# Designs tried in a protein design run: designed miniproteins, single chains. Part 33

Each design is a single chain, and the fold is of that chain. pLDDT is the mean over its residues in the fold that is shown.

## One batch from the design tools (miniprotein)

Design m1123
Fold by ESMFold2-Fast:
Structure m1123 (fold): chain A 105 residues (1-105)
Amino acid sequence: EVDELLARVDELLEEVDALEASGEDPNWKKSIALTLQVIGDLILAEQALEEGKLEEALEHLKRALEVAEELVELAKETHSPFTKDLAKRALEEIKELLEKLKEKL
């Protein structure tokens, strides 16, 4: 399961890197709101990992990835360089914690 999630993150990172970014996004607040949701799940995942609650950490990372996918779709729709950067950062942080989780399994 963790390997499947890591593969999905890598696919999304390639997709984000391929996106053409142009202009300003008037709905940047939605990008921030989604990013805050990802950050919340990442904090909870890191706490769960520190406590050895591996299944709980995995569930938080799954939720973070689901929200990050919404951020990727928003970047595709808006062509916003700001949203593209936020999506890339979110996916990179999710990948780091998934790799850390895999080491503990």
Scores: mean pLDDT 83

Design m1124
Fold by ESMFold2-Fast:
Structure m1124 (fold): chain A 64 residues (1-64)
Amino acid sequence: GQHSIDLLDDSAQRLRDQGEQLRQQGQQSTPEQGQKLFAESQKLFDGADTLQRGRDAALRDLAS
């Protein structure tokens, strides 16, 4: 229902916020640590994209 969609939106936004924070930390870190932080940031953005796709599928099911 709508509550589940709201939770997916909130979760995706939190992952994007965390990913951006790690990306900024990576830019200020040593090259070795920065590479690890950028990889972790990318995983968080990929997770947010997965949740966004799930949210879009749930919206289509509700609209049908």
Scores: mean pLDDT 82

Design m1125
Fold by ESMFold2-Fast:
Structure m1125 (fold): chain A 75 residues (1-75)
Amino acid sequence: SSARRARYQQGAEHVKLAMEYRDQALKETDPAKKQELLDKAIAHLEEARRIVASDPGMVAGIEALIEEIEKLKKK
């Protein structure tokens, strides 16, 4: 349906923004700014997960990305 396609597109945009924030964090040398960027990445992935909640495969993929970014916050 058109509504499902719109939700998938919105979810994809949030994942894209999350990956952009993650990539910025990996280049950041200030620990406080790095944590802020990683927190923004997680917030976008949590929004994407909420948007695609009806698709278990997409949810699992997003949860794996959240786990990877949480590990980066501990370094």
Scores: mean pLDDT 88

Design m1126
Fold by ESMFold2-Fast:
Structure m1126 (fold): chain A 88 residues (1-88)
Amino acid sequence: MEELKKKIDELFGDLSPEALKVTLKNLGFADITEEDIEKGEIPPEHLTPEQQFRIFLFLKMLGIDPRDKEKVRFAIKYLLELAKKKGV
């Protein structure tokens, strides 16, 4: 989990709030609900195939197996918390 925090901070920590907002939208996170995160079905089926694919690539970039629901939830929650701290 500490390694995932470091990777997310390295990739997104230096982004401006505006750049981070655009990045999250492009990765499909703008349409992810808290219910989706709680269910652990990420990427959620209600997202478009292209949004699901982008989320899958994000997980692969972090070295996360999409079947590891604990790591997937942690990474998404941490990224969204980082965004909230920056006012996104």
Scores: mean pLDDT 72

Design m1127
Fold by ESMFold2-Fast:
Structure m1127 (fold): chain A 93 residues (1-93)
Amino acid sequence: SNAETSSQIQSLIEEARQALKDKNYEKALEYLEKAIQLVVNSNLSTQQKKQYLNDVKALLMEILNSSTDKSVILRAIGLILRVIGELLDLELA
């Protein structure tokens, strides 16, 4: 259901927030990547998808601003570009 899918996405975003608070950037990136996949593959409305993708983008930007690890930075940049692409597709559709 859309409610169940939304709950799963929100859970992944909150797990990413906790991992980020703990400075576990790799784990935060894992949760955010899973959240992106669920949003993109979901039957959620365009507006709900935009909201979740913007929430994910904000956390990825926070990781980018907080980490000094090259591998973490490059992975965060890659996921930010993916989110921007998905948001652009939703705006142009």
Scores: mean pLDDT 90

Design m1128
Fold by ESMFold2-Fast:
Structure m1128 (fold): chain A 71 residues (1-71)
Amino acid sequence: MESIKLGIEVLRELGLEKAAEAAEEALKLYETHDKSDPETQAQIEELLKIMYEEMSKVKDEELLEKEEKVL
């Protein structure tokens, strides 16, 4: 998964350990478990969701800080 590999590198650069761990676990499941298993697919999807949510929260916090400085 190209998106996961890029995500892990970006998350590591940003210091987001939780997101990096989630991405790494998703990649591990993708490589070591049956990719056609719906339970494995659901677990990967949940881990990717955690990864994206952590990244999104960092960006949202930056936007909130900008609004507070205007007030």
Scores: mean pLDDT 67

Design m1129
Fold by ESMFold2-Fast:
Structure m1129 (fold): chain A 84 residues (1-84)
Amino acid sequence: KKEELIEQVRELLLSKATSDAEKSAADGIVKKLEEYNLTVEELERVIELVKRGYPFEMALAYVRGEISLEDVEKELERRRKARQ
């Protein structure tokens, strides 16, 4: 259900967090999920993209129809390369 999906997002973000700043950012991301009033289906899509390594912000924008999957993939590659 919705609460369970939000918990999965938080857990995924924490598992990928390597710094205290990234862990703190996870709380802000959870708040944004609530502010955007995402449906269960939208949350499931965000989770799938985050599992595949997409940044949460880009996954959210894609699910909302604001950017293309190609844009998400290009930005992910750039960020992952910069982060090592």
Scores: mean pLDDT 71

Design m1130
Fold by ESMFold2-Fast:
Structure m1130 (fold): chain A 79 residues (1-79)
Amino acid sequence: SLGEQADALFAELVTRLSTAAASALWDLLGRLKDMSLEEALAGVRALADRFGLSPEDRALLERLVTLAHEHHEAQAAAD
């Protein structure tokens, strides 16, 4: 499922990120319900710039945020 894929990517990213970067990502994910995908991707760019993330980690973050946003939209549509 989208949720399982997002959870797996988050677990992988947490092993690659500092505690501060992982905390900022958790905060961003908690705000996805109030954000468009464009706003969420802008948040990823800001986070990547703030913590000096590699292009590979940035790409994983963009994928995670996209999957998490899609999962949230799917859950909202089911309710």
Scores: mean pLDDT 79

Design m1131
Fold by ESMFold2-Fast:
Structure m1131 (fold): chain A 92 residues (1-92)
Amino acid sequence: MEEKLELVREAIDILNEAATEIMKREGSSKEAIEVVSELTMVVMYLSIAIRTKKIDAQLVAQRLRQAADLLETRAGQTDSAQRLREIADQLE
């Protein structure tokens, strides 16, 4: 359980850092706002999972892969996307 909690915390940190960089670079653009909003929804879901200790590994992995695709295709953050996919694979 602790190993899965650490992976989810790492994912939250990656998503928060990614959102911060997008906001610094293009925070006023419609595209940036949409991307940051979607990332924030994933972070909220992960934060609830940690707080309640109800980690559905399948759903968490799915949310992380969705966030990774978003970061790669709309924000050009390939390294962050790759790490999120690695975390998703480690979760199941």
Scores: mean pLDDT 81

Design m1132
Fold by ESMFold2-Fast:
Structure m1132 (fold): chain A 80 residues (1-80)
Amino acid sequence: MLTIEKDISPEEFLEMMQAQRGINVEEYKKKEREELLKDAEKFAKEGVPEEVILEEARITAERLDYPELVEEVEKILKEL
């Protein structure tokens, strides 16, 4: 239901505030990257296809504007 405030979610509001102030963008990217690297290793060991893991990495890299993330995930997969 529409309220007196703009129909924006609390999550969207926080993202907008962070973007406008330029605060913690690198911190957010770092955390997201670390989680993906962790998940990639775990999923690969559980038998998830390499291409599926790399596709997820590409999506996240594009979202974060962090293209090097794909190479980092690929290195983890090759470590196994």
Scores: mean pLDDT 69

Design m1133
Fold by ESMFold2-Fast:
Structure m1133 (fold): chain A 86 residues (1-86)
Amino acid sequence: SMEASAEEIEEITKKELEELKKDPKYRPLAEAFERGIELAKENPEEAEAKLAELRAAFAAGEEVDELFAAEAMGAAVQFKIEEAKK
């Protein structure tokens, strides 16, 4: 199947973020993504609000800041990890 375990998602995410941080061009995006992961763990309501805002903007065809999108995507990945643990 194409479904990854929670541990596989966590390991792949960590490895990809570490690789992105090696390039100064992508480091701010990787750091924003990590903030999203942390936000989802510490304040899931705020993380859900950011993800909902990103989804609403995409549905409306609006442009979003890339750092905001990265943070919202980080939160989404953390929620997916939590669902995979159930």
Scores: mean pLDDT 82

Design m1134
Fold by ESMFold2-Fast:
Structure m1134 (fold): chain A 102 residues (1-102)
Amino acid sequence: MIQQLQQRIDRDPNNSATYLSLGVYYLRVDRDYDQAIRYFTQAIRLDPNNSVAWTVLGMSYLRQGRYDDAIHYFQRAIRLDPSNSAARDWLDRARQELQRQR
């Protein structure tokens, strides 16, 4: 899977969905949150209105313990798509974690 996604970037470097898929691989499989952030950031540069991309970017920051950044990106996802229940659930989790650090 990952080799196929990297080959797709070589053929079409402006395909936002391919960067999103690579970010998800690094977030869920490899747990390399820095790589996940890099790929999700590129996906958002190509498609800034993709609420899902902002949600998974927020999840990556949350996994790094960067709760204020995570909250910011989840709020962006909700503003783009108020029906995005995943972003709302993750926002609540990020707020709970931030409260625990206070």
Scores: mean pLDDT 85

Design m1135
Fold by ESMFold2-Fast:
Structure m1135 (fold): chain A 95 residues (1-95)
Amino acid sequence: GKERQLAALRLAIRGALELGDLRLAGASEAELQAFLDRVLAQLKSLGLPQSFFDSLAQTLRDLLARMLAAESDREVVLLTVGVSLRLIGEELDLL
């Protein structure tokens, strides 16, 4: 149902924002990866269609990879905001 997809998008949005906050606070690569793994496990537990889960998981993995390559706090903020806005757009499309 739409309710599980909405719950997943809300979790992914919060996860993206918290991942950005952790990176700006100077969290290690290992700490960021451990946080992402927890978010992905929570997403997996929602019993989403595999394609929907894979899309969200890839979005969050790509965000982490780009954050680790980022050379400035500005770049981290722009990556975090950009991903969050895309996910919010997907949430609105479900309403």
Scores: mean pLDDT 89

Design m1136
Fold by ESMFold2-Fast:
Structure m1136 (fold): chain A 65 residues (1-65)
Amino acid sequence: QKKISREEMIEKLKQGVLENVERYLKKGDFNGAAILAASREAEEDTTKEDIYNAAIEALEKALEE
């Protein structure tokens, strides 16, 4: 929702992306899946940069674990 702060929105996107990335990692397509999942779950008025940053940070977290 538009009322959500930027940081809160990014955290939600990170969690959603992680779940979708893990699903797509089993298929062997993690790069495109992470970005696609983030854009699918993002709010209409979020910036492309916010979505991209959330996807990258989620991937980095998944790779560290």
Scores: mean pLDDT 55

Design m1137
Fold by ESMFold2-Fast:
Structure m1137 (fold): chain A 84 residues (1-84)
Amino acid sequence: GKELLIKGLELVAKKAEETPGADPKLLEEIKEAKEEAEKSSEVPEEKDVINAGAAGAFAVGLSTGSEELARRLAEEVRRALEEA
């Protein structure tokens, strides 16, 4: 539900904060997405939340110039959300 969406956004934000060389604008975009999600009555399906979280983490990794890091962060966030 909505809690999984918020958790996904928080996990991606944490990855953006903890990843050296990540674009700080991505963290701001994630924070804006979280505020929008909290105000919205619409909740995406769990699979869409998990896929979006993985994609967000991938973008964080890619912003460092490393596709390998992008894939690793995407897998880590996907796994965390699937286990939540």
Scores: mean pLDDT 80

Design m1138
Fold by ESMFold2-Fast:
Structure m1138 (fold): chain A 123 residues (1-123)
Amino acid sequence: SELQALALNNLGNVYRLQGNLDQAEAYYQQALEIAQQLGNKPLQATALSNLALVYKAKGNLEQAEAYLQQAKDILTELEAQGPLSKQQQAEALVASGNILKAQGNYDEALAAYELALRLYQQL
């Protein structure tokens, strides 16, 4: 379910912040698999961008860039498909925030996360 994928992403975030990168990777990978099964492209982009942050923290910049590019490609596809639901917009904004954070654009990342929170509060 979408709630399961969100919970797995949140567990991954906790482990990543604690420096347990292997556990964070495992939870983000499970979230990605569920998002793929659901066909939820914004949630896939969020999981991929989280995996990019893990690989950046591990010092594997090549793999981090590969995950960032996959997340960016999904966000570009979503823009081409037309208007997103509020939930899809919130998930896409989390992914955009993660990409911006990985690139060192912390102020823009914060703005994206704050907008995502406001959209989630409207659900």
Scores: mean pLDDT 86

Design m1139
Fold by ESMFold2-Fast:
Structure m1139 (fold): chain A 85 residues (1-85)
Amino acid sequence: DARTQAIRDVIRRISALRRQYHFETDAARRQAIRDEIIRIIADFMDTYNMSPDQALQEIQRITGNTNQDAIDIIRRMIDDAVAAR
């Protein structure tokens, strides 16, 4: 449905930005990529009126991700997005 597609689109956008971040060597550009990821997550949470825990649960549900390291990274990104509000 529309919500599931929106979550998948958010995940694709974040994955593309994380790939850009991995190959970026300039500190200012790396910071701009981080800020963009944070903005995307914050906008997503605001659009669907989600708490941080709800956002984490929805992303895990859609991705089927049970890897603890990946969960920790996603949680940190959500926490950063909350702080940026």
Scores: mean pLDDT 75

Design m1140
Fold by ESMFold2-Fast:
Structure m1140 (fold): chain A 80 residues (1-80)
Amino acid sequence: SPSQTSIAAQQLSAATTLVIKYSKSDESRELARRLQELVDAGQVASAETRDLARRLLALAREEGLDTAATLLDQGLAELA
């Protein structure tokens, strides 16, 4: 729904901000920037956005960025 897409956008944007600020991984920061570009372009529910968010979630979990990982997981759940 439009409301779920809006909530997903907010959660994904919060997650990308945390990854860009706190991640030590260049790959994670680049994926976060790309994900934010798709969110800003209104492509929140796109397959590309979901794929990037899933990849970033795995990397955030591996690095221990627990708050960012929770926000990515919640954003993806809103898009299910």
Scores: mean pLDDT 90

Design m1141
Fold by ESMFold2-Fast:
Structure m1141 (fold): chain A 61 residues (1-61)
Amino acid sequence: MSEEELEELRREAFERLSEVTDPVTARYYAEQVVEVAKEKGREAAERALENALSALRQARA
């Protein structure tokens, strides 16, 4: 992914995560998603985002 794509992914991940958790926690998970994207690409980043959303959903239950 290009730098522009990584920044867009960070923004989208933060938006989605902010719907299920506090902004500070959302920032942390969004950063993790971007790191995965930098090292392993978009498919791995999508999985990381899904995992973060699942973990936060469980915390709400």
Scores: mean pLDDT 81

Design m1142
Fold by ESMFold2-Fast:
Structure m1142 (fold): chain A 84 residues (1-84)
Amino acid sequence: AHKVVVAGGLSAGQAGIQEAAQGSTVIGIGSVGSQSTQQGQALGGTGIVPNSLSDGVQLSKQYQQQGYDVVGLGGIGTRIQQEL
């Protein structure tokens, strides 16, 4: 199954890094999400850091429409998942 993780807000950092290391694409939102996404990229993972919540929602919706399972982590990530 294709999986995309949206990581943003408190508690998303470590889980986002692990998902990227396991081959998931991680969309990092905010300072914590951005840092975890960058750390995941350093481990050979794939990550995207949008500049806004709106951009993050748009990217997540595009991945969902392409057949990806979109999973939100942390408060911001969960909020984006709810917008889908």
Scores: mean pLDDT 72

Design m1143
Fold by ESMFold2-Fast:
Structure m1143 (fold): chain A 120 residues (1-120)
Amino acid sequence: SVQEIKEKLEELNKKVEEYKKKMIEAIKNNDKKKFLELIYELYDFIQSKLDEILGLLEKILDDEKLKEVKKLMYESFLKILELLDKAIENIDDPEKAIELLDKALETIKQMTEEILKIAE
């Protein structure tokens, strides 16, 4: 149902905010190893959650809308990875690393809002 998809997207956003707090702490401590570990954990979580959401969407969306969601997920994910890579490269500049992290997490939020619009 659309409601179940909405609930899973809300769970995704809540978990992303929890990771953001931990990632900011790692950046402030110049803990590159911890920051990288948190990025991989967040990556695995997002992939797993999007796969669950996609399975639900396949039951309610037509082929054209499903293709639109898959394209959105793919393009958003590439942008997130690019921004997170730049954050790692700039970890010795905490203000810049945090700005890049914020942009990556905003991309996740925007993706979830657009998925919900397509599902409705």
Scores: mean pLDDT 85

Design m1144
Fold by ESMFold2-Fast:
Structure m1144 (fold): chain A 58 residues (1-58)
Amino acid sequence: MDQLQRDRQRYIQQRRQWLDQLGQRNPSGAAKLRAGLPPDPQQAAAHLEMFKHFEEAA
């Protein structure tokens, strides 16, 4: 359980850093994404994965 929690925290931190970098390129999009993220971390992670694909495709 502790290892899973640590991996989740690391993933969340990594995605948070990605959002910070996205904010430099697209501050409006990053702000909307942060505001639109659900409080459920599982759903938030899924949303971040979707937006990662858009960033990689652009």
Scores: mean pLDDT 63

Design m1145
Fold by ESMFold2-Fast:
Structure m1145 (fold): chain A 59 residues (1-59)
Amino acid sequence: SREEALRSALEAAEAGSAAGARAGAHDLQKNGYISAEEARAIQAADAAEAARLLRELLE
């Protein structure tokens, strides 16, 4: 689901993995769960900012 995919990407970001957050954002966009703009923002971010953006998407 969208929520499960977002939580998986968030877990990677919270563990400090910017690379994991980038991979998660790519998959989220591919599945239509987030926009290209949202995916690009996460992919450009460090792990802390990626976690913040992913939490906003879960709201």
Scores: mean pLDDT 86

Design m1146
Fold by ESMFold2-Fast:
Structure m1146 (fold): chain A 95 residues (1-95)
Amino acid sequence: ELAALLARARELLAQAEEAIENKDYVKAVGLLNELAQLGQQLRAQGHTAAARELLLAGRDKARALEEKAPESVKPLVQSTLSLIDSLLAAADRDE
C-alpha cells in the first residue's frame, strides 16, 4: 500500500522536524531511524524511486540535526546518517 507508506513517511518527516525544533534530539534520531526502515521497506517492495526520494529527505533532516545536536547525541545522528547513506547506495544499485 504505497500511498499509506508515503503518508506515514511524510508524518515521520514532519514529526522529526518538530522534534529538532523542540530540541528533542533523541526523539528526532528515533523518528529518522523509523523513516530509514520505511525507505528500506519501499525498496524491498520495488518502489525504488519513492524509497530514494524518502531517504534523501531523511538525510537532509539528519544533516540539519547533526549541526544542531549536542556532542553527546552526535554519535547517534552519525549512526543514522550511515544507515541512510548505506540504504541510498543500495537503492542506487537498483537503478
Scores: mean pLDDT 85

Design m1147
Fold by ESMFold2-Fast:
Structure m1147 (fold): chain A 90 residues (1-90)
Amino acid sequence: QARQLIDQAEGLLRRGERDPRDLDSIRQATRLASQALLLAARNRDRDAVGRATRVLARTVRVSRQSGDQDLHDQVTQQVRQTSEQASQIS
């Protein structure tokens, strides 16, 4: 379920926001939110699409604040790819 994946991603992202050195939580949040966005788009669940998109935007910000450039590049690329895929799904 997209909403369950969003809830899990939000929890991991809160952990990453409290400790930007927890790069694995940021990576996992990005993966789960990406999966949630694609699932929500396929199900045309507009509320879940909005929530997943906001979580992905937050993962980009948190990855930037981590100071780890490789993480920021990875997260930014994943978000860009996922957003493009979601835009192709009605």
Scores: mean pLDDT 86

Design m1148
Fold by ESMFold2-Fast:
Structure m1148 (fold): chain A 64 residues (1-64)
Amino acid sequence: SDADLDALGEKGRQLGSVLDPDSPEGKELQARALRELGPLSGDPDPRVRRMVGAVLGGLLNPRV
């Protein structure tokens, strides 16, 4: 549901802020997120793309 997608995006953003992206755990999370969420960045649903963009943006570019 939309609420579940919103919750996932928010949780991903929170994880990105809690985990140091330079730590081994942060790097593993980034690699896993790219593998599992990367394909969803091409999803025809703009809400899914927005969610994935927010999560990956937070994890991969925390300083942007």
Scores: mean pLDDT 67

Design m1149
Fold by ESMFold2-Fast:
Structure m1149 (fold): chain A 79 residues (1-79)
Amino acid sequence: MSRAERRRKRVEEAIDTLPTNEEGLFTREQVREIARRVFPPQNPIQQAFLDREVDELFEKYKNEKGLVSREEVIEAFTS
């Protein structure tokens, strides 16, 4: 299995541990929790990097309600 496929599975498993709305959309805080579960930061520099990645994901993919989809989260963390 490729590195991308392994990462996708970890992201999907992390997503499945969190509640979502009827549309399968996530808030910034929920995406931050997913990121922390997939890429647990070892120090403040890694935490800052993770926070930046979440911010960039939200800047790029958020809809008018400030939410992102499951597939957008998966794509952002697997690319």
Scores: mean pLDDT 74

Design m1150
Fold by ESMFold2-Fast:
Structure m1150 (fold): chain A 62 residues (1-62)
Amino acid sequence: MSGLELAKLLVELYEEGKSKEEIVEALKKAGAPESMIEQIANANDEEFEIIIEIAKDVLESS
């Protein structure tokens, strides 16, 4: 998957109300880079919201 496709998947799962654990598992199955998986898995709630906002901005800019 491209970075844009991974960002779309991340935002879609978040909007569906999936847990951070479920999102991390889905991203792993989608072939997301290890660095992305670690960043999301280790993010606290505040950092996770920032990651989602960045992903949304990337999608809106495309």
Scores: mean pLDDT 80

Design m1151
Fold by ESMFold2-Fast:
Structure m1151 (fold): chain A 94 residues (1-94)
Amino acid sequence: SVDPGFYESLERPLKEMEEIVEEVEKNKNISEEKLEEYRKKIEELRELLLTGLKKSIPEELTPEQRKVVEEALERMEELEKRFEEIVKKLLEEK
């Protein structure tokens, strides 16, 4: 129905962000240096996703593709928020 490459360009960076957030959530003994490396990686993944979206012409997107983009942006924002909340809590415990 929708171009597989379009979904993959959004799903891949989001999946990588999700894996980082899950790792930080389960590993309470993670170092501050490693937390900063993960923050930088999330920033890189955000830029990659946003750069991919900027190459799409919004007027040429189907309603289904527009919904996928909106859901991807919401998921990215939620993952970033979740990461920062965990980092804050871990740093407050050190």
Scores: mean pLDDT 77

Design m1152
Fold by ESMFold2-Fast:
Structure m1152 (fold): chain A 79 residues (1-79)
Amino acid sequence: ELTFDQILDAAEEALAQSDLSELERELALGLIRLYIGVLKVSGGSSEDAVRGALEILRRYGGDAVTALFQQNIAALKAK
């Protein structure tokens, strides 16, 4: 099972590889941190965190960042 920290790190790494501005990267990552925070207080799962991060990245990060995040998550699950 993935930790919330591993999911957040995977999103941060995907955003760091993007051509997005610093502000755009900070906004996307901030929204993911907020969503994970909500899951922690509501008892949400790591799979819920991956799903929410994917939705945020599709809206604010774009397709390339979303694809890289999915690759990072798949690599973590293969360990």
Scores: mean pLDDT 85

Design m1153
Fold by ESMFold2-Fast:
Structure m1153 (fold): chain A 69 residues (1-69)
Amino acid sequence: SVYDAFRQESERGYQQLLKENPELARHQKEVAREVGRKLREIGDGLDEALKLRAEGKFEEADKAMGAEG
């Protein structure tokens, strides 16, 4: 698979960069963890919103996504 080969190559290069920059590795891991947590919370609301939009209930979909982030 083209994407699998590309991802593997990119991962190797990225890991080499992190090996040379331990501080960058630490910061990257922290940011990734926080972003992942927020994306999961947003994903739950988005999944419900997409379902409502598919049913033509756009106002309910907007509420499911949350008016304030």
Scores: mean pLDDT 66

Design m1154
Fold by ESMFold2-Fast:
Order: C-alpha cells, then sequence, then structure tokens
Structure m1154 (fold): chain A 76 residues (1-76)
C-alpha cells in the first residue's frame, strides 16, 4: 500500500540523518512517483526496500543500493 511504502522510506531516510521536514518532502515525492507504477512493480519495490533496510551494509552503501533499485525499477 502507499502507506506501507511511505513508512518504509520514512524509516530509511530517518536512519540517514535527514530532518523530519526533509523526510516528509522526500517521502511525498517518492510516493507520488511510485503511485503510477503497476502493482507488481510496487510490490517488488517494497520487498527490495525491506531487504535493504534489514541489511548490514553501511549507510553510504545503502544509499547507493537504494538509488540502484529505483533506477532498475524505473527502467521497466
Amino acid sequence: SDEEIREIVREFLRKLGLSEEEIEQAVERFVGSVATLPEELREELVKRLKELVESDLSPEEKVKRFEAILEEIGDR
């Protein structure tokens, strides 16, 4: 759901040290972008984001992986 995606992205960005205002702006922009995606791609995005959040990677590597996930899904 849109709320689930919003919550996951909010938690991820908070861990990266963004302010609450920056998090809200980024979450709204991101959710707006993914709202137009087919349900299958939205489910894949949620799954991959959950996997990334649970990983033991550094914050820098997590950001890099997050960008790669968005690029890969955006190209479909």
Scores: mean pLDDT 72

Design m1155
Fold by ESMFold2-Fast:
Structure m1155 (fold): chain A 63 residues (1-63)
Amino acid sequence: MVSGELVSASQEGWPHPRRLTLVLRRPDGSRVTLTLERGSDFRERVHLTRGDLSGEVELRDSP
């Protein structure tokens, strides 16, 4: 489960944003960064970054 408090939100591109970045803070003090990227193929990609760990993963819509 992902639970946390929204700390910040930012977007790139205006008025047509291409990327939305959300930062969530977890109760243990760690943070999770989610990057939503609008693709030209009418699909969105989600990139997950956790804390200061070097790692980004692409999440799929279905398991």
Scores: mean pLDDT 52

Design m1156
Fold by ESMFold2-Fast:
Structure m1156 (fold): chain A 94 residues (1-94)
Amino acid sequence: AKAEEEKEQIEAAKEKLRELARESGDERLLEAAEAIKTAYEAQLVLGELLLEELERERETRKYGVPDEELEAARARIEAAIAELKAKEAERKKE
């Protein structure tokens, strides 16, 4: 990946968290935004936010997304998060 793309991903993740914090009033999202230092951390945070959005849709049924699609999306995101955490753990071992 190009360094510029990684920087853009980090900044986009931080800005999205700040926007969500303003909309929800949840200061923890601002704290999470300030904690992002790497592209891996940005991807982990975005993945966790997507999981929260999927769980909210499952609870509210606002958009009528089928359970099979929600479960498939959740499984893919959880697998991606697990892979990112495993790679970061291996990197920190060095």
Scores: mean pLDDT 73

Design m1157
Fold by ESMFold2-Fast:
Structure m1157 (fold): chain A 77 residues (1-77)
Amino acid sequence: DDKKMEEMFKEYSSDPRFTPEQAEGLTEAIAILEGNLSLFKRLIKEIPALKDLSAEELAEKVLNGDVELANKVVKAL
């Protein structure tokens, strides 16, 4: 929901490793993974860019600030 996304955005935007745009992308990817984890478990098998990762591995990497992976998650949906 909006409150959780706002809190996640604040966490990422406070990290000097990320631009505001990167923080937004990470927040969107987390929201998608949390809302659609079961869908992602299905899609990982069909999407070549994600085929070697579990949904849990995707969530963990995005939480740790993998901006490129976050962008792939957002683009895949």
Scores: mean pLDDT 68

